# Designed miniproteins, single chains, continued (5), part 3

Each design is a single chain, and the fold is of that chain. pLDDT is the mean over its residues in the fold that is shown.

## One batch from the design tools (miniprotein)

Design m16071
Fold by ESMFold2-Fast:
Structure m16071 (fold): chain A 112 residues (1-112)
Amino acid sequence: SKQLNLDIAGFINALETFLEQLSEADRRRVQSLIADIVTKHLPEKASTLNPSDSISDFVKAVEDVLLTFSEEQFKQFLSDLIAALRALAPTLSPASQQAANQLISFLESLLS
């Protein structure tokens, strides 16, 4: 749907902005987390997401996968990501925690 495509685009923009605020170590941990969540939803896409990729390459790969999702699959992915980020955030640097909390708030707004 048009709304789903807008929500995916909004998510991708927010994800890129978030990853750009992280240290390389924290970024790799977050990218690994996202790759794991995507793999749980679409195991056949496991090889398309490399946690060591540049932000641009990783974000593009995530977008390509999410564009194949139904609205229900996308919302479940966001819910799983929110839960995983909430668990991971306390283990990140203080600056990364602030960025993670901003992303979580944005993702919660997409779930309406």
Scores: mean pLDDT 87

Design m16072
Fold by ESMFold2-Fast:
Parts: sequence; C-alpha cells; structure tokens
Structure m16072 (fold): chain A 64 residues (1-64)
Amino acid sequence: SPMDDVVRQGIYAVGQMIRQGRYDDAQRVYNQIRDAYSQQDVQRLQDIVRQTQRDFNITIPPPS
C-alpha cells in the first residue's frame, strides 16, 4: 500500500542516517514514522522494522 511504501522508505532513510552517524536525525525520523503509523498497526510497523534491519544489516533505535 502507499502507506507501507512511505514507511519502508522512511525506515530505509533511518538506516542510512545510522550508517552516517546521524543518530539524532535517525531518532527524530523514526519517532515521526512510529507516531504516524502506530495508531493503525503497531505490529505491522515492527515487522517492517525487523525486515528492514535484516535486509540492510542495520540496527533501528528502539521506540521511546
């Protein structure tokens, strides 16, 4: 879905920020994605995060 595509691209961008050492930017973007998406399906967001971590070999900051 368009929402899933936006979330995947956002999580990928977070991973790129982490690789660049931009942890504050990564945390901010991740929080924005979580807050926008978690009201609809928290488990689905977590599944996308885990899959993205696996596919790109990155660690995403935990939910605050």
Scores: mean pLDDT 71

Design m16073
Fold by ESMFold2-Fast:
Structure m16073 (fold): chain A 91 residues (1-91)
Amino acid sequence: KKEEELQKGLAEIYKLTVEFVKAYREDPERAEKLRQETLDKIRELVEKYGPEGGEAAITAVRKALEDAGASDELIQEFVDEARKIMEEVLA
């Protein structure tokens, strides 16, 4: 059952990240809110599932950014922020 919860969390992160990329070009305030919601969700998954959940969340973010057509710079920036959260939570 915990695997189902992780999958739901990953799907939510994917959706939030796609919406973030869309908003990034059209509505910077909404984009910042979506970024923060995505990062908060990543923190939750790291806290609940440890390093494996964190790596899965980072993978979901990267895939969502790539699928949504984000620039390489934006992909790297977001992944770096997500990894920093994982490092902070894990020690």
Scores: mean pLDDT 84

Design m16074
Fold by ESMFold2-Fast:
Structure m16074 (fold): chain A 80 residues (1-80)
Amino acid sequence: MEEAIEKLKSDDPEVRLEAAGELINSPDREARILGVKEAAKLLKDEDPEVVSRAIGLLIWALGQDDEEVREALIEEVKKL
């Protein structure tokens, strides 16, 4: 978790995508919410490949039976 959080500070969107994916797959709900927030921010990236992969992470997160994660995703998308 701490390692993934440090990766979120990277200037490289590929590193941040990796961190978001790690966090979304975490057993810790707080980590999953953080991963969803980062993936939503990556939807604004200039690279369509980064955007496509961020969409994939968000679809995966929505497929999980976790209402708090879904609520966090909706709130972040509304800020876009």
Scores: mean pLDDT 78

Design m16075
Fold by ESMFold2-Fast:
Structure m16075 (fold): chain A 70 residues (1-70)
Amino acid sequence: SLEEELEKKLEEIVEEAKSASLEELRELNGEAIDLVEEFLKKGLPKEKADELWKKYEEKLAEIAKELEEK
């Protein structure tokens, strides 16, 4: 399903973010935004996209905090 495909791809971005620099993290976040837009365009319901984005943001926020403090 589109929901499962987007969730998997966002999880892959989160894993890549764990070893990224601050600049690379910015690029990865841009990639994630573009990915969500593409899945919305493909017919993913907005409510499902919002749920997956919130989960992604929560994981990425923790990674970003550690990178900014270092």
Scores: mean pLDDT 82

Design m16076
Fold by ESMFold2-Fast:
Structure m16076 (fold): chain A 84 residues (1-84)
Amino acid sequence: MLAELDPAEQRLLELAERWQRAQAERIAAAGSAPDAPPSLEAEEALLDEEAERLGFGAEEREALRALSRGDFEKARAIAERMLA
């Protein structure tokens, strides 16, 4: 159950939820969804730029990038660093 997550995993869940909510609000304000990126590299660049515009810090953006790649171990390590 989500309530049983450790602090780093809880931080990642909160970060992912905040990103999803902010992105949904941004899309609603723009009136349209963005086009799918042509490559993983382009997707990562767009994610980083958009997260920065939404006020996400460098470590938070690194964690989001790791999550987008499915690299949960790396994302967790970044979250642990943020909690230190």
Scores: mean pLDDT 70

Design m16077
Fold by ESMFold2-Fast:
Structure m16077 (fold): chain A 77 residues (1-77)
Amino acid sequence: SKEQQIRQLQIQIDALNSLKTMYDYVVRREIANILRTEADPAAAQAKIDALQKQRQAMNDKINKQIQELQKKIDELS
């Protein structure tokens, strides 16, 4: 049914939102580790910038997937 299809799509959106939360947690933990272990401020900043760029790319990818799933829900509604 349409209701079952919408429920399955919503479960996928919820899973993607959980993945975003977990990825943000991992990145924050890695930044804290860099700040603790890297004595060179320039090297620390370069590593943090690389992690922030990876985080942004992951968030953009996940947000695009959520938008595509939401569009499918809207088409079924």
Scores: mean pLDDT 90

Design m16078
Fold by ESMFold2-Fast:
Structure m16078 (fold): chain A 87 residues (1-87)
Amino acid sequence: SSSEVRKLAVQSVGESLRLMADNPGDKKAIAKMAEINMETAKEIVKLDPSLAPQEAQQLAKMSDYLKSLGLDDVADKLAKTAAELAS
């Protein structure tokens, strides 16, 4: 259901942000967590396509953050996925 998918999405984002906050200097962990968020967003949108704009916006914001850390490769992957989900 949309309610359960939304709860999962909120929990996943919260967990990722907590791990990033606890390990701000660990760029490898941040990059890995961003890839997990990207895959999770794709699966959420498959289960509930109405969440595509929200998931796209979240991935775009995360991409901007990753770019600010110099993680350009993973940032570009998230930005491309965000654009595809927003279409």
Scores: mean pLDDT 76

Design m16079
Fold by ESMFold2-Fast:
Structure m16079 (fold): chain A 99 residues (1-99)
Amino acid sequence: HHHTPEELETIRWTAEKLIAIGDEVDEIFEAVERFLKGEMTPEELVDFLEKHGLNEELVYRLLSRASLEQLQAVLDAAKKRGNKKIEAGVQKVIEDREK
């Protein structure tokens, strides 16, 4: 599918923030899309995000489209790994879905 104008703005904003931490923007976005499609485990996603040094705000934005079940699984994986930044980012998305 082609990206919608809203998705393109989200990609652009996220890409601008990710450029500050490296040049692997497309790789990070592709990993998130694979997770959303069920092609990547929560543990693999948490490992990937940690290796790329993603902060709370970027994790929150990248996972905004994930289902509540996917978000809960990622939260559990982040807690097991002790990554507080990923845990906090995922927790914010869950709180937004409960409103």
Scores: mean pLDDT 75

Design m16080
Fold by ESMFold2-Fast:
Structure m16080 (fold): chain A 91 residues (1-91)
Amino acid sequence: MSLPEALRRAAEVAEKKGWTDLAARLRAFADQVTGKSRAEQSALLASPEGKALYLELGIQEGILRIQLALGLSTEEDVEPFREALELMEAL
């Protein structure tokens, strides 16, 4: 999966969970990284906005994993957040 695709899938999960501000920021960042080179994506991630989004993705992925253990979420909810984080870490 590409980074923009993972971010858009994470945004769909965020909306479903009522995290509307996060969903909007994930979509905006997906649009910013779409069609960019790896170096340009890395520079965008290194921005204050990119770093803040990465931190929030990590926190919400942790929450989703706890919800999964409690039966309040699915693997399909966790996977897009995990994939986005892995793709961002690989930049």
Scores: mean pLDDT 87

Design m16081
Fold by ESMFold2-Fast:
Structure m16081 (fold): chain A 65 residues (1-65)
Amino acid sequence: ALSKAQQEAKKKLLKQMEEFLTQHLATEQGLSEADIQKAVEATKKTLLELIRRNPSVVDRIFIHL
């Protein structure tokens, strides 16, 4: 399991990725709101699934935050 600090880093990363993707993809010509939301949710879902299945792999990413 992840430590409390790593759990907070995970939450911060997910929030930053969601905000970054939403803001930057919204400026891209040809992307619909649905496409943007799908990309954001897919990214979040992938990270959460990796944490569930192999927390050690995801933990290495969060250590660098």
Scores: mean pLDDT 69

Design m16082
Fold by ESMFold2-Fast:
Structure m16082 (fold): chain A 62 residues (1-62)
Amino acid sequence: SMAAERAAARAEIRRAAARAEPVLGKDNAQSVYDAAVALLDAGAPPEEALRHADRLGVRLAT
């Protein structure tokens, strides 16, 4: 179901933010999580929200 797919995406975004925390720091990792979750809550596809989290995390880490 869409609800299950969205819940799975939210969990994966949280894992991505947690993986980024040692490099970005807690505040930046939280910002990555918040931005990706905001896209998901606005109706973006799960894949788009996950891609946004990855791109933002890479940009902030490098």
Scores: mean pLDDT 78

Design m16083
Fold by ESMFold2-Fast:
Structure m16083 (fold): chain A 80 residues (1-80)
Amino acid sequence: SSTVEEVFGLIDQIGASTDPAERERLADRILELARGMSLGDLERVSARVTDALRASTDPGVREVLGRLLVEIRRLIEEQE
């Protein structure tokens, strides 16, 4: 879906960001969009966040992505 593609772009922006405030705004926007997603779309987003987390060596990026992954997994559990 176009929403999943938007979220993938936002995840990529977190990985490229050097600004902690920008990373937090991007994570908040992802969660806003994620709350309207289907289970299948949430699982795709979870996989993409996991890949981004594994690829990152920046502690600030890893912290934001790790927290985002926990919240996305919570949304998945709510739909099961």
Scores: mean pLDDT 88

Design m16084
Fold by ESMFold2-Fast:
Structure m16084 (fold): chain A 97 residues (1-97)
Amino acid sequence: SEALQLIKEAEKYLQQGDLEKALEYLKKAIETAEKQPEPSKEVLRGLVYVAAELARQLGREDLAEEVLRKGTEAILAGDAAKALEIVREAVEELEKV
Protein backbone atom coordinates (compact mmCIF):
# COMPACT_ATOMS: atom_id res chain seq x y z
CA SER A 1 0.00 0.00 0.00
CA GLU A 2 1.30 3.45 -0.97
CA ALA A 3 -0.39 4.92 2.12
CA LEU A 4 1.44 2.42 4.39
CA GLN A 5 4.79 3.37 2.80
CA LEU A 6 4.06 7.08 3.43
CA ILE A 7 3.04 6.28 7.04
CA LYS A 8 6.37 4.44 7.55
CA GLU A 9 8.28 7.49 6.21
CA ALA A 10 6.34 9.76 8.61
CA GLU A 11 7.17 7.39 11.52
CA LYS A 12 10.87 7.46 10.51
CA TYR A 13 10.92 11.28 10.59
CA LEU A 14 9.09 11.29 13.95
CA GLN A 15 11.82 9.00 15.38
CA GLN A 16 14.47 11.42 14.03
CA GLY A 17 12.66 14.47 15.51
CA ASP A 18 12.09 15.94 12.02
CA LEU A 19 8.56 17.13 12.71
CA GLU A 20 8.29 19.17 9.49
CA LYS A 21 9.05 16.08 7.35
CA ALA A 22 6.80 13.92 9.54
CA LEU A 23 3.91 16.35 8.92
CA GLU A 24 4.66 16.42 5.15
CA TYR A 25 4.53 12.62 4.85
CA LEU A 26 1.48 12.35 7.14
CA LYS A 27 -0.39 14.81 4.85
CA LYS A 28 0.60 12.73 1.77
CA ALA A 29 -0.53 9.52 3.53
CA ILE A 30 -3.95 11.05 4.41
CA GLU A 31 -4.44 12.27 0.80
CA THR A 32 -3.48 8.82 -0.55
CA ALA A 33 -5.82 7.02 1.88
CA GLU A 34 -8.70 9.43 1.03
CA LYS A 35 -8.41 8.34 -2.64
CA GLN A 36 -9.01 4.69 -1.65
CA PRO A 37 -12.67 3.59 -1.43
CA GLU A 38 -11.78 1.15 1.42
CA PRO A 39 -8.59 2.12 3.30
CA SER A 40 -7.43 -0.81 5.45
CA LYS A 41 -7.64 -0.78 9.26
CA GLU A 42 -3.81 -0.99 9.28
CA VAL A 43 -3.63 2.28 7.27
CA LEU A 44 -6.21 3.98 9.51
CA ARG A 45 -4.41 2.86 12.72
CA GLY A 46 -1.09 4.08 11.29
CA LEU A 47 -2.55 7.50 10.43
CA VAL A 48 -4.11 7.87 13.91
CA TYR A 49 -0.86 6.83 15.63
CA VAL A 50 1.37 9.17 13.57
CA ALA A 51 -1.05 12.13 13.94
CA ALA A 52 -1.27 11.62 17.72
CA GLU A 53 2.53 11.22 18.13
CA LEU A 54 3.20 14.30 15.97
CA ALA A 55 0.72 16.30 18.09
CA ARG A 56 2.44 15.10 21.29
CA GLN A 57 5.93 16.01 20.00
CA LEU A 58 4.61 19.49 19.03
CA GLY A 59 3.40 20.01 22.65
CA ARG A 60 -0.28 19.28 21.92
CA GLU A 61 -0.89 16.40 24.38
CA ASP A 62 -4.60 17.37 24.48
CA LEU A 63 -4.92 16.92 20.70
CA ALA A 64 -2.88 13.67 20.81
CA GLU A 65 -5.27 12.16 23.39
CA GLU A 66 -8.35 13.32 21.42
CA VAL A 67 -7.01 11.88 18.11
CA LEU A 68 -6.17 8.52 19.74
CA ARG A 69 -9.56 8.28 21.50
CA LYS A 70 -11.82 9.46 18.63
CA GLY A 71 -9.71 7.81 15.91
CA THR A 72 -9.70 4.45 17.69
CA GLU A 73 -13.49 4.70 18.26
CA ALA A 74 -14.07 5.43 14.53
CA ILE A 75 -11.84 2.50 13.45
CA LEU A 76 -13.60 0.09 15.86
CA ALA A 77 -16.97 1.29 14.50
CA GLY A 78 -15.78 0.58 10.92
CA ASP A 79 -16.12 4.28 10.02
CA ALA A 80 -13.07 4.89 7.80
CA ALA A 81 -14.42 8.29 6.64
CA LYS A 82 -14.69 9.51 10.26
CA ALA A 83 -11.18 8.24 11.08
CA LEU A 84 -9.79 10.15 8.05
CA GLU A 85 -11.76 13.28 9.09
CA ILE A 86 -10.26 13.10 12.61
CA VAL A 87 -6.63 12.85 11.37
CA ARG A 88 -7.21 15.54 8.70
CA GLU A 89 -8.63 17.95 11.33
CA ALA A 90 -5.68 17.19 13.64
CA VAL A 91 -3.21 18.08 10.84
CA GLU A 92 -5.09 21.35 10.13
CA GLU A 93 -4.98 22.21 13.86
CA LEU A 94 -1.20 21.47 14.04
CA GLU A 95 -0.56 23.73 11.01
CA LYS A 96 -2.06 26.68 12.98
CA VAL A 97 0.81 26.49 15.51
Scores: mean pLDDT 87

Design m16085
Fold by ESMFold2-Fast:
Structure m16085 (fold): chain A 75 residues (1-75)
Amino acid sequence: DEILAGLERILAEFRELLAAATDPELRRLLEGLIASLERAIAFVRQVAPTQPELSRQILRTAERALEVARRLLAE
């Protein structure tokens, strides 16, 4: 499933950011985002066959969150 594959990739990228982070507040923020994304992936597994547009919106939201996180970490 393309949407699930995209979300799993974004989750892996957030985990990479967490592994590289040393600031305690940033680590706490990334842990919260990872937990939220894991919950979103579980939800999408249930609804993707019946609500494909909602599933795509969740993927787009996760992509934007990753972009923002990377920009904040880039300086």
Scores: mean pLDDT 83

Design m16086
Fold by ESMFold2-Fast:
Structure m16086 (fold): chain A 72 residues (1-72)
Amino acid sequence: MSEEEIEKFVEELKEWARQRLLDAGVPEDEAQRFADAIANAAKTLLEKGYSKEEVKAAAERGVDAILDVHKA
C-alpha cells in the first residue's frame, strides 16, 4: 500500500468515524477527538502491514465501544 493510498483511506475512515459518532449524539468536540484517535491508530496499523479490511473492522469495533460508553 502506497503512502498516498494510506492517507486517502485514513481520511475517509476519519470522516466515517466522526459522522457516525455525531449521528449517535456524541458532542462535536468529542467526536472529532475520537475520530482523530481512530485515524492515527489506523495509519499506524496500515504502515505495519495490516489490510484495509482488518483496519476497518478494528475501527468499527472502536466506534462501537465509544458508543457503548457514551450511552452508559
Scores: mean pLDDT 82

Design m16087
Fold by ESMFold2-Fast:
Structure m16087 (fold): chain A 73 residues (1-73)
Amino acid sequence: SMEQGSQRFELESQGYFYLSSGQHYKGMGKKLREEAEKDPKNREKLLAEADKYEELGEKYYKLSEELFRKREE
């Protein structure tokens, strides 16, 4: 039905939003780690920020996986 199609579309759209957010934060963390390798003076701060973004990315990936799993049910 169109109602079921709408629900699937909403789950898929939200899933891709969380996936995109996770990829963005993971990318930011990776970039900060690369900057830390080039900047010994700020390394500790950059790595701490990288860890925060990596944790945020993992949380969004988990949310994305859960929504995609519900879509397949």
Scores: mean pLDDT 84

Design m16088
Fold by ESMFold2-Fast:
Parts: sequence; structure tokens; C-alpha cells
Structure m16088 (fold): chain A 71 residues (1-71)
Amino acid sequence: GISMEGGLAGAELLKELGGTAEVPVSDETLAVSREIAAALRQIGDGLQKGLEYEKKTGEKPPAEMMAGELV
């Protein structure tokens, strides 16, 4: 059979521990998550520009292009 018993017991224990710990998700936590998401998008954009540069020149893109735009 599908042994979900161990996984379910683990999830139940985490829920009970989480419930007793009562870590509220604050607006500050959400703001930090948004900043992380923005940083990841910037890195992704830099990587795309790097790939485009490599396709056009056949050379490794400079680190600055992979980390974002030079400003």
C-alpha cells in the first residue's frame, strides 16, 4: 500500500509544534519575501542577458551582465 502514515504523522507533528509555537506571518515577513522575489527576478534577467551575449559573441558574459545592468 501507499505508506502515507509516516508522512501524515510527520505533518501532524509539525502542525502541532507550529500551532504551539505561534509564529505569526507579519507584514514585515511578506515585505522581505517580496524583496527576495525582486532580487531573484533581477538575477534571472541578468542571466538571460548573459545567454544572449554568449549566443551573439561566443564568449563568456561579464559578471556584471549576469548580476544585472551596469548603472
Scores: mean pLDDT 59

Design m16089
Fold by ESMFold2-Fast:
Structure m16089 (fold): chain A 64 residues (1-64)
Amino acid sequence: SNLEKEKRSLELAQEIVDRLLDAWAEAISEITGVPLEEVRRVIEAGDSEKLDELTRQAIEKARE
């Protein structure tokens, strides 16, 4: 069924996105020392201001 193929492709795309978001959250957590669960919640909530803050902190820390 073409519907089953589309569903499987969408599931795979979601898995890829989830893995990329997890890798991004893990990197920020490792560099900044902010708990991984907190970073994940910020990303999931779409809090752009907080995410920008965490990213700036990660860049500053990585430059040390």
Scores: mean pLDDT 80

Design m16090
Fold by ESMFold2-Fast:
Structure m16090 (fold): chain A 68 residues (1-68)
Amino acid sequence: SYQDHLRRAADLLRRGDYVGLRIHLALASVQGGLSLDQTLRQVARLAGVSVGTVRRAVRQGLRLGDQS
């Protein structure tokens, strides 16, 4: 479910797995019918961090994914 992907994204964020965060955030957005911004806000709430922190982590995951 989209909630499973949100929880996984929050866990991956806490572990510093930004590539995994990006993947599960995208899956949550698609399955939940949510915008990217809405999905980022939900992950931030679950992880107990700011939306800015999640956005920076997602951008880092994108850069790392391009190299992997």
Scores: mean pLDDT 81

Design m16091
Fold by ESMFold2-Fast:
Structure m16091 (fold): chain A 75 residues (1-75)
Amino acid sequence: MEKIRKGTEARENLVKAVKSGDEEETKKKAKEFKETLIEMGVSEEDAKKAVVQVAQQALGEEAKPMLKALKEGAE
């Protein structure tokens, strides 16, 4: 329960950062979301993919300007 809630909060924080257009916040929240997924048992490679996919699914075309920041934050 607690881990699922933490994952949901990290996902929402990531989407909010991407929507704000702040590259530094987006990198920070992408890293936090990746680390949260890894703590929940997701592989590092799947967690990196999930960071980009979550932003694209939530924001679609609006996520494109932040894709580089998302990928850099997830590394």
Scores: mean pLDDT 78

Design m16092
Fold by ESMFold2-Fast:
Structure m16092 (fold): chain A 100 residues (1-100)
Amino acid sequence: MELTQQQIEQARNYGRIMKRLVEEGLRLIETPLDPEELYNKIKKKIETSEKVSLLDIVSYFELLTIEFKYSPEEAIAELKKVVPERDKPLLDAFIEGFES
């Protein structure tokens, strides 16, 4: 699916938000699931979905950085491995926002 300019800017905005939240040790998404179960579900969803959502990217990034204590750089590297090529433009916009 071709991303609209609005979708690209939304992804960049979420990247900027996540940078601030990580610096403050805060969480955007609250989840009642065990971290390992959440990790497996999100990873499988990202790998097998016909369309990866921005919330899937944000949830996976947050899980890696908060629960699994990855550095932001390590979490971004993991996202680059897991996110399908078709959805890379969405991930790239998120990363641009985070690194801005």
Scores: mean pLDDT 75

Design m16093
Fold by ESMFold2-Fast:
Structure m16093 (fold): chain A 92 residues (1-92)
Amino acid sequence: MAERARELAREIEELRRELLERGVDEERLERVITLGIREGLEEEGVEVPEEDKAVKPLDRPLDEEERRLYELARELGRLLGRGLKKKAAEAA
């Protein structure tokens, strides 16, 4: 499971670099990744702090490659959420 999270993080970083080379704004890419991770955490029932929910709206709709980045970040968020739940269960 930790191996899959590392794999997703590498894929996210590689795609982020490709989009940066194409001239996509770095702040926009960080926003897309943050939104994806947040959604994944929320899908697993993890409460996300209000500060982490405070992201600027996107200036334009996601293109196909930005959507792929979002989906990878969302999957990473789900894995992180599952890990947090498992640790909470072990502490109980």
Scores: mean pLDDT 74

Design m16094
Fold by ESMFold2-Fast:
Structure m16094 (fold): chain A 83 residues (1-83)
Amino acid sequence: VSQSDIAAVLFELSNELHQQGQPDVAYLASLYAFNAVGSDELIRNMAQAKLNGDKEKYEEYKKKLTEDLKEAVRTFKELGLIN
């Protein structure tokens, strides 16, 4: 899995989250893509599943990552770091 593969799946997730009306979560996903957060095992596993054509594993990892991003945004809002 390359940095380009990781960036691609994160930008794809960001676009989906924007379309779902979740711009704060989408923005965090795009920040991960821009900063090449390639050492995160969950993100690497998601990109690898997409390359392998494993749709079930890809959706499973995508769901877990989306939940983690939503929790991070919620925590940042509770701490007053985001409006």
Scores: mean pLDDT 77

Design m16095
Fold by ESMFold2-Fast:
Structure m16095 (fold): chain A 61 residues (1-61)
Amino acid sequence: MSPLEQVRALMDQAIDAVRQGRIEEASRLLAQAADLVRQTGDPEVERVFSEGVLRYNELLS
C-alpha cells in the first residue's frame, strides 16, 4: 500500500473514531498519519493529511 493510501486510511479511521466518541483512538491514528507524512516528504500525502485534520477538528468543535 502506498504512503498516500496509508495516510488516507488512517485519517478515515481517525474521523470514524471521533464520530463514535473514541477520542483516544482517534488521536493515536492521527499521530500515526502525521508520522508517515513526516517520513515521506510528499506534498500530496501532506495535502491529504491537512484535509483530514480540518475534518477532524470540525468534528471536535
Scores: mean pLDDT 83

Design m16096
Fold by ESMFold2-Fast:
Structure m16096 (fold): chain A 85 residues (1-85)
Amino acid sequence: MSPEEVKELLEHLVRVVAAEKGLSDEETEELIKKILEEAEKNNLFDAKSLSELREGLLKMAEESEDEKVKEVLLEVARLIDELES
């Protein structure tokens, strides 16, 4: 996977989860920004597989003190697990 592909995948999955939770467009964009910034800090865009990306997201969720961000990260990781299957 390229870094651009990882970023686009994460943005798409965060939008899906946010829509399922009934978040506004403004809340969704803020959430995407927060998650992408944290993903960049954790070198998630360098992930070579969906499995590696999923493990990175689970680690971010564990370390997150924001309950909404944590819930979204766990849901995104679950969706990636389904895509890997």
Scores: mean pLDDT 82

Design m16097
Fold by ESMFold2-Fast:
Parts: structure tokens; sequence; C-alpha cells
Structure m16097 (fold): chain A 62 residues (1-62)
């Protein structure tokens, strides 16, 4: 059903965002330079933006 497809899209989005968050926290914890930490955080924000775009596209296709 459309409801099941929407729920699946939300679940995949949540999983990918959690993976990005967990990997970013690990990377930042290993970096001492605040500027390099900021660069990694900005990269993570871009990746999350891409996942938001993918979720919107997936829901629009249903």
Amino acid sequence: SAADQLAQADAEYDKRVKEISDETKKRVSEIKDPQEQLRVLVEALRQIGDEIDALIAAKKAI
C-alpha cells in the first residue's frame, strides 16, 4: 500500500541519517583541530541534505 511505501521510505531515511550521525561523531572524536572538526560537520550536513532530497523524491514518486 502507499502507507507501507511511505513508512519504508521514512525507515530508510532514519537509518541512513543515524549511520551518518554515528560515523560523524566517531570522526569528530578523533580530530583535535576545531577547523577540521567543523569541515567534517559541514560534510555531514551536506550528506543529510542529500538524504532529505532523496526522501522527498521517494515520497513524491508514491
Scores: mean pLDDT 88

Design m16098
Fold by ESMFold2-Fast:
Structure m16098 (fold): chain A 92 residues (1-92)
Amino acid sequence: NEFLAELLLEVAEIFAEAAKEVGLEDLAEEILRLGEEAAAALAAGDWEKALEYNEKLMEKVKEVVEAIKDPELRAELAARLAALAAKANAAL
């Protein structure tokens, strides 16, 4: 599903930007790569591959969340995710 693949990429982009804001450029690049790979697998209907890349992506997302100690940056991340969730709900 192209729509789910696009949502996954937007989630990956949000966390990659958050990683860059705390100086974790290598982690941001890895998150984007894993997001692209998971999205490509979703679009192709390869659910096993999609799950594998999504699991790896979630591990990197956890590292970003744990690295963000600034409450303002955490609030900004939460707001971006909430806005994406609202867009997804409106489109579904």
Scores: mean pLDDT 81

Design m16099
Fold by ESMFold2-Fast:
Structure m16099 (fold): chain A 85 residues (1-85)
Amino acid sequence: SKDNLISNMDKSVEELEKEVREAQRRFPERREELERLWREFKETSERIKEEILRETDPMRQSILALRWMAEHVEVRVEIRRIERE
């Protein structure tokens, strides 16, 4: 359901925030870059969430969820990039 989709997204955002905060703790010199990355993701995430809430077609809701997942993965890729430097 749409409610379950939004609930799962919210839980994933909460877990990703923990990963970002841990990365900021481990790499204080990258704190500002990670803060910008997190802020941009939060803005995009809220926009996609609002689009899902307004969308009535389940297939279109799934496409929006996949776009959200791609944005979520990009944040994790950037954290891994910082960790490898």
Scores: mean pLDDT 88

Design m16100
Fold by ESMFold2-Fast:
Structure m16100 (fold): chain A 60 residues (1-60)
Amino acid sequence: SSEIEKLLDEIAEAAKANTKEGKEKITESYNKLSSLLPESRAAALTTGAMIRGIGDALDE
């Protein structure tokens, strides 16, 4: 859904920023995802979004 895509994009941007505030944002967005999806799926998608964000930061 578009809501899940938005949350994953927010997680990726937060991971890319690599700030303390970004880490808190990742936790908040993960908690929102886990209310919408099974825990294992929410965790897998969050991890993938974080890896994507870190990759984007390295490509700068």
Scores: mean pLDDT 80

Design m16101
Fold by ESMFold2-Fast:
Structure m16101 (fold): chain A 65 residues (1-65)
Amino acid sequence: GGPVLDLPKEKALNVTKAVKRILDNGGVASVEEVAEIAGLTPEQARKLLEAFSVASGVPVTVVPP
């Protein structure tokens, strides 16, 4: 895996879907929604959102359901 988040290819595809959903919403997503789409735990989804925010330079808004 990489230095930021280790994922198998199957989960990486689901993570790609979650990232696309975040982009479609202009950078707004809930941790729970990302976790559901990507098949991750809430903690993994939170780390993914943090990594995405750093990589894209766009602040990610975490909202409850």
Scores: mean pLDDT 68

Design m16102
Fold by ESMFold2-Fast:
Structure m16102 (fold): chain A 68 residues (1-68)
Amino acid sequence: MVAELEAMEVAEAIRRYAPPLIERALASPVNTREGLIALLEEELALARELGVDPAVLAIVEELIARLR
């Protein structure tokens, strides 16, 4: 099932990269935060286009909101 596979890939990417990206946002809040938000917004847009599970989309949306 394509949507489940895509959800797993997005969840895996979030688990793999989210902590390092958050650390970068904390280390360079002015530029790195904007860059991280832009990256997550691009990933969210692609995931929505591919029909990824709404639960996974909600996690990314919440992370973006918390970084703003």
Scores: mean pLDDT 59

Design m16103
Fold by ESMFold2-Fast:
Structure m16103 (fold): chain A 95 residues (1-95)
Amino acid sequence: SMEEKKKLLREIVLREARMTAYRLYIKELIKEAKKKGDKEKAEKLEKILKEVDEIMKRMIELEKEAMENPTKELLEEIEKLEKKVEELYEEAKKI
């Protein structure tokens, strides 16, 4: 239904906002590490950012598929990818 599509679109927008916030925070951590000359910390954070970017690209592809045909399996895969980004964000904060 159109109402179900609107709900899915809202969930996609809110998820994209959260993931973008995590990504921007990691970028800020990299900037601060570079300012302090902490090369090892910057390199570790850049590896995490690369993984986040790869997961986010996959999420965008799956979200596009879900807009055409929202299956339970597809939505569950998107949720698992979101959780992986959250775990990487928590890892970045501990470096």
Scores: mean pLDDT 88

Design m16104
Fold by ESMFold2-Fast:
Structure m16104 (fold): chain A 67 residues (1-67)
Amino acid sequence: MEEERKKIAEELKKLAEQAETFARVSSDPEIRKLFEERANRYKKLSEAVEKGDEKAFEEAQKILEKL
């Protein structure tokens, strides 16, 4: 069973939701755009991990390891 893959994808979705929240509360347009871009990156990465992309899975692990 690929439980590890699902776990990583779920963590990325949580990070995307957090980034979207930060974008919403940011009054600075530049900061808002940065968080919107991060949210989109995490969503795309989560989707790729769910599809079984090994490079996406490796990238996701590196991102989560640094957090």
Scores: mean pLDDT 80

Design m16105
Fold by ESMFold2-Fast:
Structure m16105 (fold): chain A 97 residues (1-97)
Amino acid sequence: KVNEIAREVHRLIEEALEANPGLRVAAPLLEEFRALLAEEGLSVADLSDREIRLGVAYVVASEALKERLPREEVRERLLEAGLPEEVAERVAELIES
């Protein structure tokens, strides 16, 4: 079930970002992602805009699953990652399951 949830979450994120190319990552969350990449010897300059957006959303979803964050906090962070409200709510619901 956990593997099925992770796969569905990844699918929803990919589809949402592809359908909503104009949605932006919030600056604080982008800075957190940049810091994580720098610790691994990577730079955001090495990634495309699509890869950055996918990476930020995946990191948020992964942390939410590991830390069992409250649904509302997961939803808020996914909105900051540039996902539409409907998808952010659905992903938060799946993570809570």
Scores: mean pLDDT 79

Design m16106
Fold by ESMFold2-Fast:
Structure m16106 (fold): chain A 91 residues (1-91)
Amino acid sequence: AAPQVSVPAEVRAKEGEDAEIPVTASGDTPAQFVALLRVETGELLASAPAEGDKATVTIKNVKKEDEGVYRALVGSAGGTGWSAPTRLIVE
């Protein structure tokens, strides 16, 4: 079956710092990768390998223009799962 994917509702980062978005996935097959989609543009912006049920996707050197709504995508042999939206707030 497709994995179930969870992210925090909000992530806060300071401009010039790295933003870390924790992703949790559960399913019948191991997760192969995690990606972030920016909802406003439809672009897949960042990816990380998944190890077990957890991954952290990092947006490096965060700028004010990176502020927005994102969703996590998890790929596995059993299918793809999407998180609820998460809002990145740049302070």
Scores: mean pLDDT 77

